# Designed miniproteins, single chains: the designs that were tried, part 4

Each design is a single chain, and the fold is of that chain. pLDDT is the mean over its residues in the fold that is shown.

## One batch from the design tools (miniprotein)

Design m105
Fold by ESMFold2-Fast:
Structure m105 (fold): chain A 68 residues (1-68)
Amino acid sequence: MDPFIEREIEDARKEPTIEEAIKKLEKALQAAPTFVGSLDLPEEVRERLLREFTEAFTEEIKRLKKEL
């Protein structure tokens, strides 16, 4: 789960521009509730994953925006 969040951030960082990296992360953040909701996991685990996704992506977007 942590490795999945890390991979998404790393993939975004591979984008040719900071603007494209931000867009990729924003799309992932918007899709996160649908993605996590599709997992066959207990509600408590899904809530935790969604929180981790939201926090990690929001912080990375914030960091990238400082570089613009």
Scores: mean pLDDT 76

Design m106
Fold by ESMFold2-Fast:
Structure m106 (fold): chain A 62 residues (1-62)
Amino acid sequence: MAEEFAKRIAESEPEVAILALAVIYTTGDKEEAIKTLKHVIELSKDPEVRKYAEDLLKKLEA
């Protein structure tokens, strides 16, 4: 499930991807959010999307 969400986010337009990551971070389960963020970092080719996902992951793992 987390991989499917991550792939959809990674394949989205950068603005849509950033919004989806913000929603997952705010309203999602912490463990599922961490898994999704890790997969987005691996799959996304957009540097801004990757950096945003890495920043959110660091906050959740703090």
Scores: mean pLDDT 77

Design m107
Fold by ESMFold2-Fast:
Structure m107 (fold): chain A 91 residues (1-91)
Amino acid sequence: SDAALREAALAELRAYSEKKIKELEEYAKRKKLSPEEIEWIREEMEGEEAVAIAALEEAPLEDLETTLEVQKQRLDGVVETIKRRVELLLS
């Protein structure tokens, strides 16, 4: 069903986002960031995930795969931006 296709895309996005959040948390712990700084990273990623979820909820069914790919790429960009911020804080 159309609902099943959308739910599958949402599940894939949520799994991808959670994997990226965990990778960032482990990266931040390795870099000796405070618990508060790690929580900030989680909150920022959860906000970006909410934007991605909204995009998939609104996407036409024919655009689900393209929208999922675009949102995954956007989340990858957010991860790289956060990593650059962490490196700058440690310089």
Scores: mean pLDDT 89

Design m108
Fold by ESMFold2-Fast:
Structure m108 (fold): chain A 92 residues (1-92)
Amino acid sequence: SQAALNRDVLIALAEIVSAVTLIDLERRGVSPEKIEKLREATSKLIDALAAGNRTEARKAVDEFAEILREAGMPEEDVEAVRKSLERIIDQA
């Protein structure tokens, strides 16, 4: 039961992971400044995935994870998000 995922599907999965994370943080009252930084990191990730640039995609994930830590997300949750995004990059 393995389906080959194309790049558009991988990009959509990265967008979903980012969107769900942003909704959770907004509901927790995280500052608009940090939400905007996360949106910027998401844009960098999507651009890197679209370009096939795994190095820049991983840098964007690291930036995203650091902003989540600064926003007060528990380390276990930060690592779960980071690993999900890294798995998407590894399939791209």
Scores: mean pLDDT 82

Design m109
Fold by ESMFold2-Fast:
Structure m109 (fold): chain A 63 residues (1-63)
Amino acid sequence: VSDVDNAVKVAGSDRTVLANMVYSLSYLTSGGGTAEKLRAMALDPATYDQALADLRTRLLNLT
């Protein structure tokens, strides 16, 4: 739905926004250990695209 695409666009514009979004969503769906790992991936330029893809997948599975 359009909300998922808007969330991904916002996350894609700022690495800190991606880190915060993926942390919050993964904390609710997978717990704190997974959330911290994904936040670290979002803050690392080498793994940023992987974290963005994970966020999109989680959002699509939830709403």
Scores: mean pLDDT 73

Design m110
Fold by ESMFold2-Fast:
Parts: C-alpha cells; sequence; structure tokens
Structure m110 (fold): chain A 67 residues (1-67)
C-alpha cells in the first residue's frame, strides 16, 4: 500500500539522519576550533530531532496501514 511505502521512506530518512548526526559528532570531536565544534555538535542535534520525527511518522503510517 502507499502507506507502507511512505512508512519505508520515512524509516530510510530516519536512518540517513542518524548517520548524518554521527558524522557531525565525529567532526565536532575532531575540530580544533571551539566555535566550529559547537556548530557541528548543534548540527548533529538537529539531525537527531529529524530522525525522531521521521521514526514517529513511520510508526503512525504503519499503524494506519494495519487498521
Amino acid sequence: SSLLEEARQARELARAYREKAEEYRRKAEAATDKRESILLDASAGVYDIGAAVAELSARKLEAKAAA
């Protein structure tokens, strides 16, 4: 169903966002400039929020498809 397809896309997006968050955290740890480190860590936080929202969306779509 289109709902399950949308749910799969949302789960793929959540995974991509989590991977981006990990990349930004690694960059933050490697950064020698404190300002740059803070901005990179903040970017990782934004991606974590995006992943959580995408996962919630996927769960809601899966629930609707199962109804």
Scores: mean pLDDT 90

Design m111
Fold by ESMFold2-Fast:
Parts: C-alpha cells; structure tokens; sequence
Structure m111 (fold): chain A 81 residues (1-81)
C-alpha cells in the first residue's frame, strides 16, 4: 500500500513534468529504488530522513547515480515522500 501510494505520486509528478522531487523514506532500499527510477527520467531527487543517514546509502555506488556526479554523501531533506 505505501509503495503503491508512493508510485502513484511519482507517476503524477512525471505527468506534471516536475523537475524536482523530494523523497523522505525510512527504508534506504525503497529510497534508492524510487530515486533511481526518477533520476533515469531526468527528475532531480533529494533523499532525506533516516534513509539519507544510512551507511548503505552513503557507501553504495548507486548514491552517485541518485544525485548525478555528486559525492557519495546525500544532502538530507526532511520534506515529503
């Protein structure tokens, strides 16, 4: 249900051609998955909350993919899912 609600919001953001999407998720895996999908479609994604503090997110090679050429550290955002 939560995943489906997030995917619906992502779909609406894509239809509205939103240039930036803020993601605040507790699960680092969920945050990486959604951010990777949005990034592949040219939407800038900011990952915040507990997911951004995860060592797995910070040390994962996919962190650079989530934020482009940015260093492995994600800028925390406390806003929206």
Amino acid sequence: SRREELEEKVKKALEDKVKEFNLNAISSTLAISIAKELHSKGIKVTVGGDAASSDEVGSSPYVDTLVGSKPKKLNPSVKVV
Scores: mean pLDDT 54

Design m112
Fold by ESMFold2-Fast:
Structure m112 (fold): chain A 77 residues (1-77)
Amino acid sequence: TNAEIIALLQDASRQARRIEEEGRKNGKEEEAEEARKYILDTAVKQALLVRRGEISVEEARDRLEAAIKEAEERVKA
């Protein structure tokens, strides 16, 4: 539903901000910016695929969770 897509995008925005802040605390300013962009770009692309009926919202969530995990690893000390 549209509500699920909105929730996905809102969660992505919160996670992107959190990871960017953690990366900056670790002195990784460039990686923090790249991680934020990667999470948001992934969320937008997955939301569009759900709207087109190409994937389920569950699959979009799984892909976003994978991107978040990857970004967290990149900004670690």
Scores: mean pLDDT 86

Design m113
Fold by ESMFold2-Fast:
Structure m113 (fold): chain A 67 residues (1-67)
Amino acid sequence: MDIEELAKKIAEAAMNSKYGELSILLADAVKRGVLSETSATAAKVQAILFKDDYEITFESVKKQLEK
């Protein structure tokens, strides 16, 4: 899964308040070596902060995952 696809899935999970799914997506990506634990934590925080706006959530999460 690339960073853009992961960011889209995280934004969708956040918009639907599926925080369990969001946490599983991030944990799986860390286990696969796609991103660091620090990037995963930052992405989760951004998803929670901007959950009321899909576009802002997607862009913010993607930016954190690219760190």
Scores: mean pLDDT 77

Design m114
Fold by ESMFold2-Fast:
Structure m114 (fold): chain A 64 residues (1-64)
Amino acid sequence: KEELRKEVERINQLLDEAARHIDDPEAYERIVAELRKAVKTPELQGIVDAFEAELRRLRAAREA
């Protein structure tokens, strides 16, 4: 229970960081790496997947 609370707190901190760096693929790369380390619960893996998809979208947009 305590470990899950710490996991959720860390994820929320990373989500807040991402919200401040909208459209910054370099920031999203760092955030995705930290999310992969922070997320231990299978039910929360969707957050990592969503951010990885957003990172790919941002990188593609900048290359165009």
Scores: mean pLDDT 76

Design m115
Fold by ESMFold2-Fast:
Structure m115 (fold): chain A 64 residues (1-64)
Amino acid sequence: SLVEEQEKTLARIEANLPQVLAGSRATQLSAIADLRELLKTVTDPELKARLEEIIAQLEAALAA
């Protein structure tokens, strides 16, 4: 299903998050842009909340 495919994508994003957080400003900005595009397609409330949390963590890291 679409939700199952989105869960797999999100799990991969979560697994890669530590590398993105330790990466360059350009890497973090690119990740935020990609995640915001993904957020437009996600309707499942749990997946949406998890994705918004990842974006918030990246935006906080970018501000620091």
Scores: mean pLDDT 85

Design m116
Fold by ESMFold2-Fast:
Structure m116 (fold): chain A 65 residues (1-65)
Amino acid sequence: SRAAEAEKIFGDSIGDGKLGEKAKEAIMLHNDIPKEVAEKLETLEDLRKYEEELIKEREELKKLE
């Protein structure tokens, strides 16, 4: 997942569970996350929730077909 990959790559840059500015920028570039969305991500938990919402939307659309 995007959150797990970010945690693996940028773990040292994530103090007290908070995403630093450099980590946010790198996550945005590597995971094609819009800058506006990346700016709203404060923690890894926020990133996981964002990812889960995208998964839920995909599953819901698949059920409607």
Scores: mean pLDDT 61

Design m117
Fold by ESMFold2-Fast:
Structure m117 (fold): chain A 91 residues (1-91)
Amino acid sequence: SLRDQFQALLAQARALLAELREMLANRAPLSAILQRARQIEALIQQMNDLYNQAVAQGDQDTVAFMTAQMAELTAEARALGREVAAYLAAE
């Protein structure tokens, strides 16, 4: 289902966000940090595609679930994106 696909992508995105935070704390190579950031962005784009499909299907319960989860995830990703930008500026 769209919800199951979304939950799988969400779990992957959260795992990559945690990994990226650890990489920043451990001063990982810039190339590795940028690669993980791009992977997170790609997963968020895929989740947006699933959201649009749920909206098109009129699945209000799934749309509400996805809206709440995406708001939380995008806020976390934006905050971490600012940390990545600061890290890049320091190198």
Scores: mean pLDDT 86

Design m118
Fold by ESMFold2-Fast:
Structure m118 (fold): chain A 93 residues (1-93)
Amino acid sequence: LSEEIREAAERALEALEKGDIEAAAKAVQELIDKAVLAIVEKDKEALRVAVEELERLREAIEETKEKNPEYAEQLDLLLAALDRVIEALKKAL
């Protein structure tokens, strides 16, 4: 599960670097899905990895927003969603 979370995060980062917002959103959704599974399985290691990778993605999205102002509104909504997910996962730890 931890490895799958890292792989999803890497795909999201690569998509963001290429400006492929749809591919990035898909990879972020895959990571969140695996983080939810980690809560059910009580896999605290996978949960910690998910929090770390989502925080890293949050920083990458902020940078992407600066470089692609035409997507700023969409990326702000994604950041707001990620902040809520990160808070929920930290409470599950």
Scores: mean pLDDT 81

Design m119
Fold by ESMFold2-Fast:
Structure m119 (fold): chain A 98 residues (1-98)
Amino acid sequence: GALSEKAKEYAKKALELAKKGKGKEGGRYAALGGGYAAQGADNGEDPEEAREAGREATKAGLEAVKASKGKDASYASGGAIAGIGGEVQAGLAGGVAG
């Protein structure tokens, strides 16, 4: 659905930013991706699609952490945690709904 597709788009942007050494920005996009994945599942989108989008956000967030230094590493870690939370929430919402 639209939210899961948006989550995947943000996850791809997060990964691209991480590869460019922009861990802080990558972390932000990963967090947004996780949030959209969770919202997609909560709004009745395909639970498998939402979970997959959440996984992509989680992976992008972890790469953003690896690309980060000093204070940016803390921010990117927050993004990775938010991505993981979105994946878990999407999976849980899908399991409860279906």
Scores: mean pLDDT 70

Design m120
Fold by ESMFold2-Fast:
Structure m120 (fold): chain A 64 residues (1-64)
Amino acid sequence: MAEEERRLLQEFFKAMIAKDYEKIVEILRKYAERLGLKLTDEQLRAFLSTVLNLSDEEIEKILA
């Protein structure tokens, strides 16, 4: 468990630096599942728009 979570965090930061938004979403969904959390598309849209400052068009391409 801890090792997989550590790996997911490392991949998350690498994806953030590379601006690989599709990979960021993939990692967030996987991490939420590991924690037993329900990560909705609305929550992902809020994260992508507020934290990463992506446009609605960019978010739609990532979540499509």
Scores: mean pLDDT 76

Design m121
Fold by ESMFold2-Fast:
Structure m121 (fold): chain A 85 residues (1-85)
Amino acid sequence: PLSELELAQNVLKVTQALLEKYGDKPVSLEEIEEFINNDKSLSDEEKELLKGIFRSVIGDGDGVLTPQQLQQLLDNTQKLLEELS
């Protein structure tokens, strides 16, 4: 199983990449899952865990993450990584 540190590092990397790619545009869960599925550096287990995290962050909303929500996730994940280090 992935360590909490490794999982948090993967969340940080994906969130940073989504912010860079989509900028000021909301990102759908489908786009996030496609982005994760196309990352050749991630194992199938890592991909499923990451998709689960992003599904949880979106919740029962409109199925998108706004740039503000992505920035909040980035900030929260950076704080978690500082705590785990």
Scores: mean pLDDT 79

Design m122
Fold by ESMFold2-Fast:
Structure m122 (fold): chain A 74 residues (1-74)
Amino acid sequence: EELDREAVKLFNEAIEAYNKGDLQKAIELLKKMIEVLRKRAERDEAAGNTARVQADRALIKSLEEELKKLEKEL
């Protein structure tokens, strides 16, 4: 699905930015990924896919924790 592909793409781009030392770009991409995952969770909840909603929420929480760490380094 479109949202699944977008999330993976943003994750890979964020990792690449971080590895290049572009912390500001990594933070920007990570925020975009969290937004895409929230949209995906809303879609999955509307579809009644409880397992995917749980996975989406767990991933969002993990990324929000990483975002807070990166923002402190900026």
Scores: mean pLDDT 82

Design m123
Fold by ESMFold2-Fast:
Structure m123 (fold): chain A 86 residues (1-86)
Amino acid sequence: SEVEETIELFEQAVEHFGGLVDFLIANDSSLSDEQKAQLLALRDEFVRRVQAIIEELRRTGDTEGARRRFEQLAAETEQQVLAILA
């Protein structure tokens, strides 16, 4: 179903972002302890916010609304990652 496909997409994005954060922390020796802490906090916040979008989607079936909220969250998260890494 469109709902299940959308949830799978969101869950894949969570896994991908978590993997990216873990990779950066493990491999980028130029990152400060503050930057590492900020990336971990951002990962945890992203997971929580995506789970809230998934729960709303399961309740409402509003795939379009869920996608819009996810796109906004993803854009905000990308900007925050770039700011941390600058």
Scores: mean pLDDT 88

Design m124
Fold by ESMFold2-Fast:
Structure m124 (fold): chain A 76 residues (1-76)
Amino acid sequence: SMKEKREKAIELARKAAGDDPERTQLLVRAANEALELIEKGEIEKARDVMVQGARDAGLTEEEAQKLADELIEIAK
């Protein structure tokens, strides 16, 4: 279900953030926005949002792309 996919995607974002509250807030916000875009079929925009959120949270480009790939896979 979409609810279960959302819960898994948020847990993924939280895990990528570690125990840093600021990073968690940024990544969870980006994940929620990306999921809404995926529900609308805007997968390219969802990737961009997740990657930008990861960069803002201080993740490397490689980590940001991996997180976006994993989020999109969960949301399928």
Scores: mean pLDDT 85

Design m125
Fold by ESMFold2-Fast:
Structure m125 (fold): chain A 59 residues (1-59)
Amino acid sequence: MSLEEKLEKLEKEFGVKLKDREKLLSLPDRTAIGLLLREIADVKKLPLEEVRKRAKEIL
């Protein structure tokens, strides 16, 4: 599964739309995913730990 596919799965699972997708795709996979999970936690007002757990389940 590519980084693009992982980002799309996270977007769909949490119902968020990424801005600056191209910037995330230029980063190492771990860094890009980490930044996205933090943004999801902030947008959804969920604990980061819960977001990480759900992300691991779907990726």
Scores: mean pLDDT 78

Design m126
Fold by ESMFold2-Fast:
Structure m126 (fold): chain A 96 residues (1-96)
Amino acid sequence: DDDKVIQELTKEIYELLKNNDREGLIELLQKRDGVSEETARDILDSKAVPAGVISDVTGIALGRAVLIYEKNSEEVLEAALNAKPSREEQLRQANK
């Protein structure tokens, strides 16, 4: 279910942006789309998604999370998405 995956990714990316977790954002892009660290850094620095470099699902989620973050719409994000912990947060906790 692409819509569910986009919702989960949007929440994960938003939390990483909110916490200024740049390394977590790089790891997410590497894990989801197999991009290099250099490519992930370039995407985050430009806040632009080059065509064909990452999946549409990841690109939509990233753009949505950035828009919500810039609008300071944290309550809107929480209302639109469940308060369930992100998959990335769970994965990082398991790997520590």
Scores: mean pLDDT 67

Design m127
Fold by ESMFold2-Fast:
Structure m127 (fold): chain A 73 residues (1-73)
Amino acid sequence: ARPGYERIKITAKEGYEHTIPEIVLEAERLGGRGLMVDLGNREALVEVPKDKVEEFKAKVKEISKGGAEAEVV
């Protein structure tokens, strides 16, 4: 990750792939960016500012209704 940022891997459960684009947009709203989107594998990789990681993780759960996970990698 760039200095001051964390890389976060997003993994969606089957049937929740449609939440990934909104989750990536949320990373961008928080001052981060999408690095990779792979809807076929139900995965995305984003970077977010370190100070926004907890906010982003909470938003991932909200957007996906628990159908996607976010982990620092």
Scores: mean pLDDT 84

Design m128
Fold by ESMFold2-Fast:
Structure m128 (fold): chain A 80 residues (1-80)
Amino acid sequence: SPEEERAQAALGRIFDYIRSDPEARARFLEIYAEAKKIPDPFEAFRYFVERLAAWAVERGLLSPEEAALLRDHLLAIAAE
């Protein structure tokens, strides 16, 4: 679907950014470490996804609409 394609493209842009920029990679790992402190794995993953999407918008990497599509896509995968 177009929404799935846009979500995958958004995720790809985040990973490309992380791979190309050591500071971006460090921030990604900080967000991941924060999420890992949450005992419930589903709550940890939700927190991670929400923080990742918010960070991507803050960095100008994603629009709020793209971030919402990415968030919904990743959380739907986790619910399977």
Scores: mean pLDDT 85

Design m129
Fold by ESMFold2-Fast:
Structure m129 (fold): chain A 68 residues (1-68)
Amino acid sequence: MPSPEELLAAFREALEANRDAPEEELDQLAQRLVMEGLDWADAQGWSQEEIDAFLAEMSRIYHEVLAA
């Protein structure tokens, strides 16, 4: 099972690999990966606070990749 850090790293890597794609495609990829991350967090029995923190971190990564 991947760790939260591994999931966040994979999320960043996937977005960076696709940064030259149209914004719509990058947004769709990000949405899909967020849903996969949420399914994983739910399966791990995370609290709502932990899920909110994880989502905030994914959002931060997405905006950093878009700004680059």
Scores: mean pLDDT 79

Design m130
Fold by ESMFold2-Fast:
Structure m130 (fold): chain A 67 residues (1-67)
Amino acid sequence: KLQEIMRELLDHLEISDGLREYFLSQIKDEQSLLEVVKELLKLLGEEELPKILAFPALPESIKEELK
């Protein structure tokens, strides 16, 4: 479930296949999903936060932690 959400988010953000496999390998639970999303924001820039928050399949608990 969390792996699928992350895969869809990475597709939404058009992340390269090599980086996708790296980020997907880090997902074990909701906490690691949050940590990976924070790392993705550091990589892409804080200006991508609204695009990430607009992604409908991302859990609301994670969206709250990103603010």
Scores: mean pLDDT 78

Design m131
Fold by ESMFold2-Fast:
Structure m131 (fold): chain A 83 residues (1-83)
Amino acid sequence: SEEEKKELAELYKFLNDPEVLDEMRALETARRQGRDLTPEEQVRYEHYRRLAKKLDELVKNLTPEQIREFREKAKKAYEEIKK
C-alpha cells in the first residue's frame, strides 16, 4: 500500500540519514541529562521512538537473509518516494 511504502521509506531514512542519527543521539543525551525537550523536540523524539520500536518488531524474528531482503525493499521504497 501507499502507507506501507511511506513507512518503509521512513525506516530507511531513519537507518541511513546521518542527520537523523545525530538528532536522535542529541535528544537521547538531553533526556539522560534531565533536560526538558521543547515541544518540537518531543514530537521528533516520539517519532524516532516509534520508528525504532517498529524496526525492532520487524527484525527480531527475521533470519539474516530476510533482513537483507527487508533492507533492499526499504531502499527501493525510499528511492521511489524521493522522485
Scores: mean pLDDT 76

Design m132
Fold by ESMFold2-Fast:
Structure m132 (fold): chain A 66 residues (1-66)
Amino acid sequence: ISDEQLETLRKAGMDDASLAELREAQRRLDEARRAGDVEKEKQLGRQLAVLFTSQALRAIGDTIPD
């Protein structure tokens, strides 16, 4: 995830804590790529995707009026 994508998510209403988690996960993924650890890169990539999807769905759910 790029910094511009994170900024777009902030403007869309994601909280700073969730954005910080996504940024930290991306940083760990970049370190795994630099180290050439293919297994950790795949694991962290899946973790980042799950975290992103979960946070996005939660934000949408909270805005639906009952």
Scores: mean pLDDT 71

Design m133
Fold by ESMFold2-Fast:
Structure m133 (fold): chain A 91 residues (1-91)
Amino acid sequence: AAELEKRRQEEKEKEEEALRAADAATDRVIAVAKESSPKMAADIAKSAAAALTSVSKLGGRRFTERFLEEVELPEEEKEEIREYTEELVKE
């Protein structure tokens, strides 16, 4: 039915909009984290991952991967942030 196709298209469009918003937020968060101490950057990462994952699980994962790639942190801290995001996604 045409109505079912429209609903599927609207859901997909909402997901794409959420991902665009998450990408924009990711850019801002990474910029702030780069100006912060490693400990503050880790706290910022966890807070942002939780917020973005609550809106979009894919958005939260994309945020964490970009954050860990672009922000210099000890490997142990990076692993903790990655595990934290995966636990949020499982919920």
Scores: mean pLDDT 79

Design m134
Fold by ESMFold2-Fast:
Structure m134 (fold): chain A 95 residues (1-95)
Amino acid sequence: SMEELEEKLEEIKKLLEEAAKAILEGDYELAIEKFVEIHRILLEAEKTFSEEEVQELLLEARKYAEELMKKYNIPRELYKEIYEEGAKKFGEELA
């Protein structure tokens, strides 16, 4: 439902902000953990919502991540590396 989709987006936004905060503090392990949790939520969303709804969720999450990178002056390269490490770790947990 739209309510459930909005709840998932809000949860992802909170985790994105926590990840950005962890990056600023040099706690990359914590930031990776936050991205693992985000990927877990996205996998749940893919099973629950339509492709169009998941696409919208991903677009809004990406937009918020861009805002956080600008707000906290986090280099895009660093953010991407940590995000990709989180995705890799999540993939390993599924195997």
Scores: mean pLDDT 86

Design m135
Fold by ESMFold2-Fast:
Structure m135 (fold): chain A 74 residues (1-74)
Amino acid sequence: SMEEEIEKLKEEIKKLVEEILKKEKDQNRASQIRKGVENGLKAVEELVKKGDLESAKLVALILKQEVEDLKKEL
């Protein structure tokens, strides 16, 4: 289901963020990355609660791409 796809994307994003935060030596940058991802995941959750699964999946895919791009800069 699309809900299961969204949950999988959220889990993948969380795993990527943990890998980034383990390697990020700049505490200010680490804090900003954590807050940005938390806000993004919260936006996904709110869309899921509203039943807008298509928008939730799109936001999660964009967030995953942003996090993958951050990992490449390490």
Scores: mean pLDDT 87

Design m136
Fold by ESMFold2-Fast:
Structure m136 (fold): chain A 58 residues (1-58)
Amino acid sequence: EEKERIVEEFRRVLEAQNRALSDAPPPEVDPNAAEKLTDEQIEALRRAVEEGRASLAA
């Protein structure tokens, strides 16, 4: 559940950033993809979400 939530939050942050900068829709993220990720990868995604939110809020 927590892994799925952080992956979903990361996807939303990427969508917001891509919508501002890109000419194409962002790639899809499967909820089940979170089950394939290691704890280290989940931690990296969590940090990326925090950095992405900071960038969008700036």
Scores: mean pLDDT 63

Design m137
Fold by ESMFold2-Fast:
Structure m137 (fold): chain A 74 residues (1-74)
Amino acid sequence: SISQQTQQLLEQARQYVIKGDYDTARQKIAQAQQLLSQNPNNSINWQLLSTVYRMLGDYDTSQKYLQKSKQIQS
């Protein structure tokens, strides 16, 4: 499913951040964001996207996506 592909891309992005390969991580994030635009009502994937941005030090974007995740849960 699109949700499973999105989760896999975000898990890959997280692993690349841990390894210090930020360029590949950002490519995986971009792919995941494209899939999230097709299935935007998946709270877990928005939360994962928030987590990856926080790991990259982009706290503003992380907070934006965390807020979106919480709004979808309600």
Scores: mean pLDDT 86

Design m138
Fold by ESMFold2-Fast:
Structure m138 (fold): chain A 94 residues (1-94)
Amino acid sequence: MEEELLKELDAVIDEARRVFAETLARWQAAPTPEEQRAVLDEGIARLRSLLEKARELYEKAKPVLTPDQKAYAESRIRALEEMLELLEERRAAV
């Protein structure tokens, strides 16, 4: 069950990486500032949803995880937080 929760967390983070990469590619290809803002807003909303899901999975797993598994999960969530922060910084600049 702990291994299954960590696999679900990994799946959420992998989806977040796909969303992040797709959003950056679409943002760079967008011809107008209005389209750039729309792309970033969509990507930010998707990443926020995935971050909430990742945090919920971690809180459910937390009581049964080893210290190493907690460190792993926290590092994965931090990576998602960093992706979200980068998109929010790009959104503020457009």
Scores: mean pLDDT 86

Design m139
Fold by ESMFold2-Fast:
Structure m139 (fold): chain A 90 residues (1-90)
Amino acid sequence: MEEKEKKLDEYYKEARRIADEIGAHNPALAPAVRDAVDAMYEYAKSGKNVEKAKKIVEALETLLRAAGVPDDLVERFREAGEKMVEIAKE
């Protein structure tokens, strides 16, 4: 149990850091990306609405690419989100 919680917290911190980097490239996207990271963390922590968390990651990946966010940042965001979703599934 403790190991799962530690991994989730690590992925959440990484996802928040990536969200801040995205916000530095496009400040208009910062609130949406931060809200999405917080929502993914809550879904992963509770184990509920995991499929909703996946849809949030997919929708934001599309939006971020369309907004001209660098591919590296978009991929890092997607990977962090997927890792949090994977922890929720066990």
Scores: mean pLDDT 78

Design m140
Fold by ESMFold2-Fast:
Structure m140 (fold): chain A 69 residues (1-69)
Amino acid sequence: SEAARARARAALIRAASEVQEELGRVLDLDGIARLAERLEEAAAAETDPEVAAALRAYAAGLRAYIAGA
């Protein structure tokens, strides 16, 4: 179902956020910038608007982290 897919995507985004917090302690700013670029490219290619929005939001968070560092 659509609801089950949305919940699975939300759970994956939460897990990715937790992993990213750990990664932020070991990745340099260039590594984080490259990850943001890949997420932006994935979002541009994504046909599911919910998934595309989630990928863009994640990339925006990484960009904000870099800007604050």
Scores: mean pLDDT 75

Design m141
Fold by ESMFold2-Fast:
Structure m141 (fold): chain A 74 residues (1-74)
Amino acid sequence: RPVEIKTTEEPGMTLTEVRTPDRVVLHLQIDDPSVTEEEAVELMRKRAEELGLEPEITVYRSGDTIHVVGVAPA
């Protein structure tokens, strides 16, 4: 079962890409309380577009961290 994991870290933001044969999962974590959920979703859309992906996006907040999860077919 080939699973590829790539993590990109920026100040206050971590993007994790998990690629499997069936799907690609993008997980964006934003540890910046000034960022809104709307801005976080837009960041995810931009990153997905750069990767050629059209994910279904879910956003949620856990404390001061915003989580954006995008799931796309492989």
Scores: mean pLDDT 80

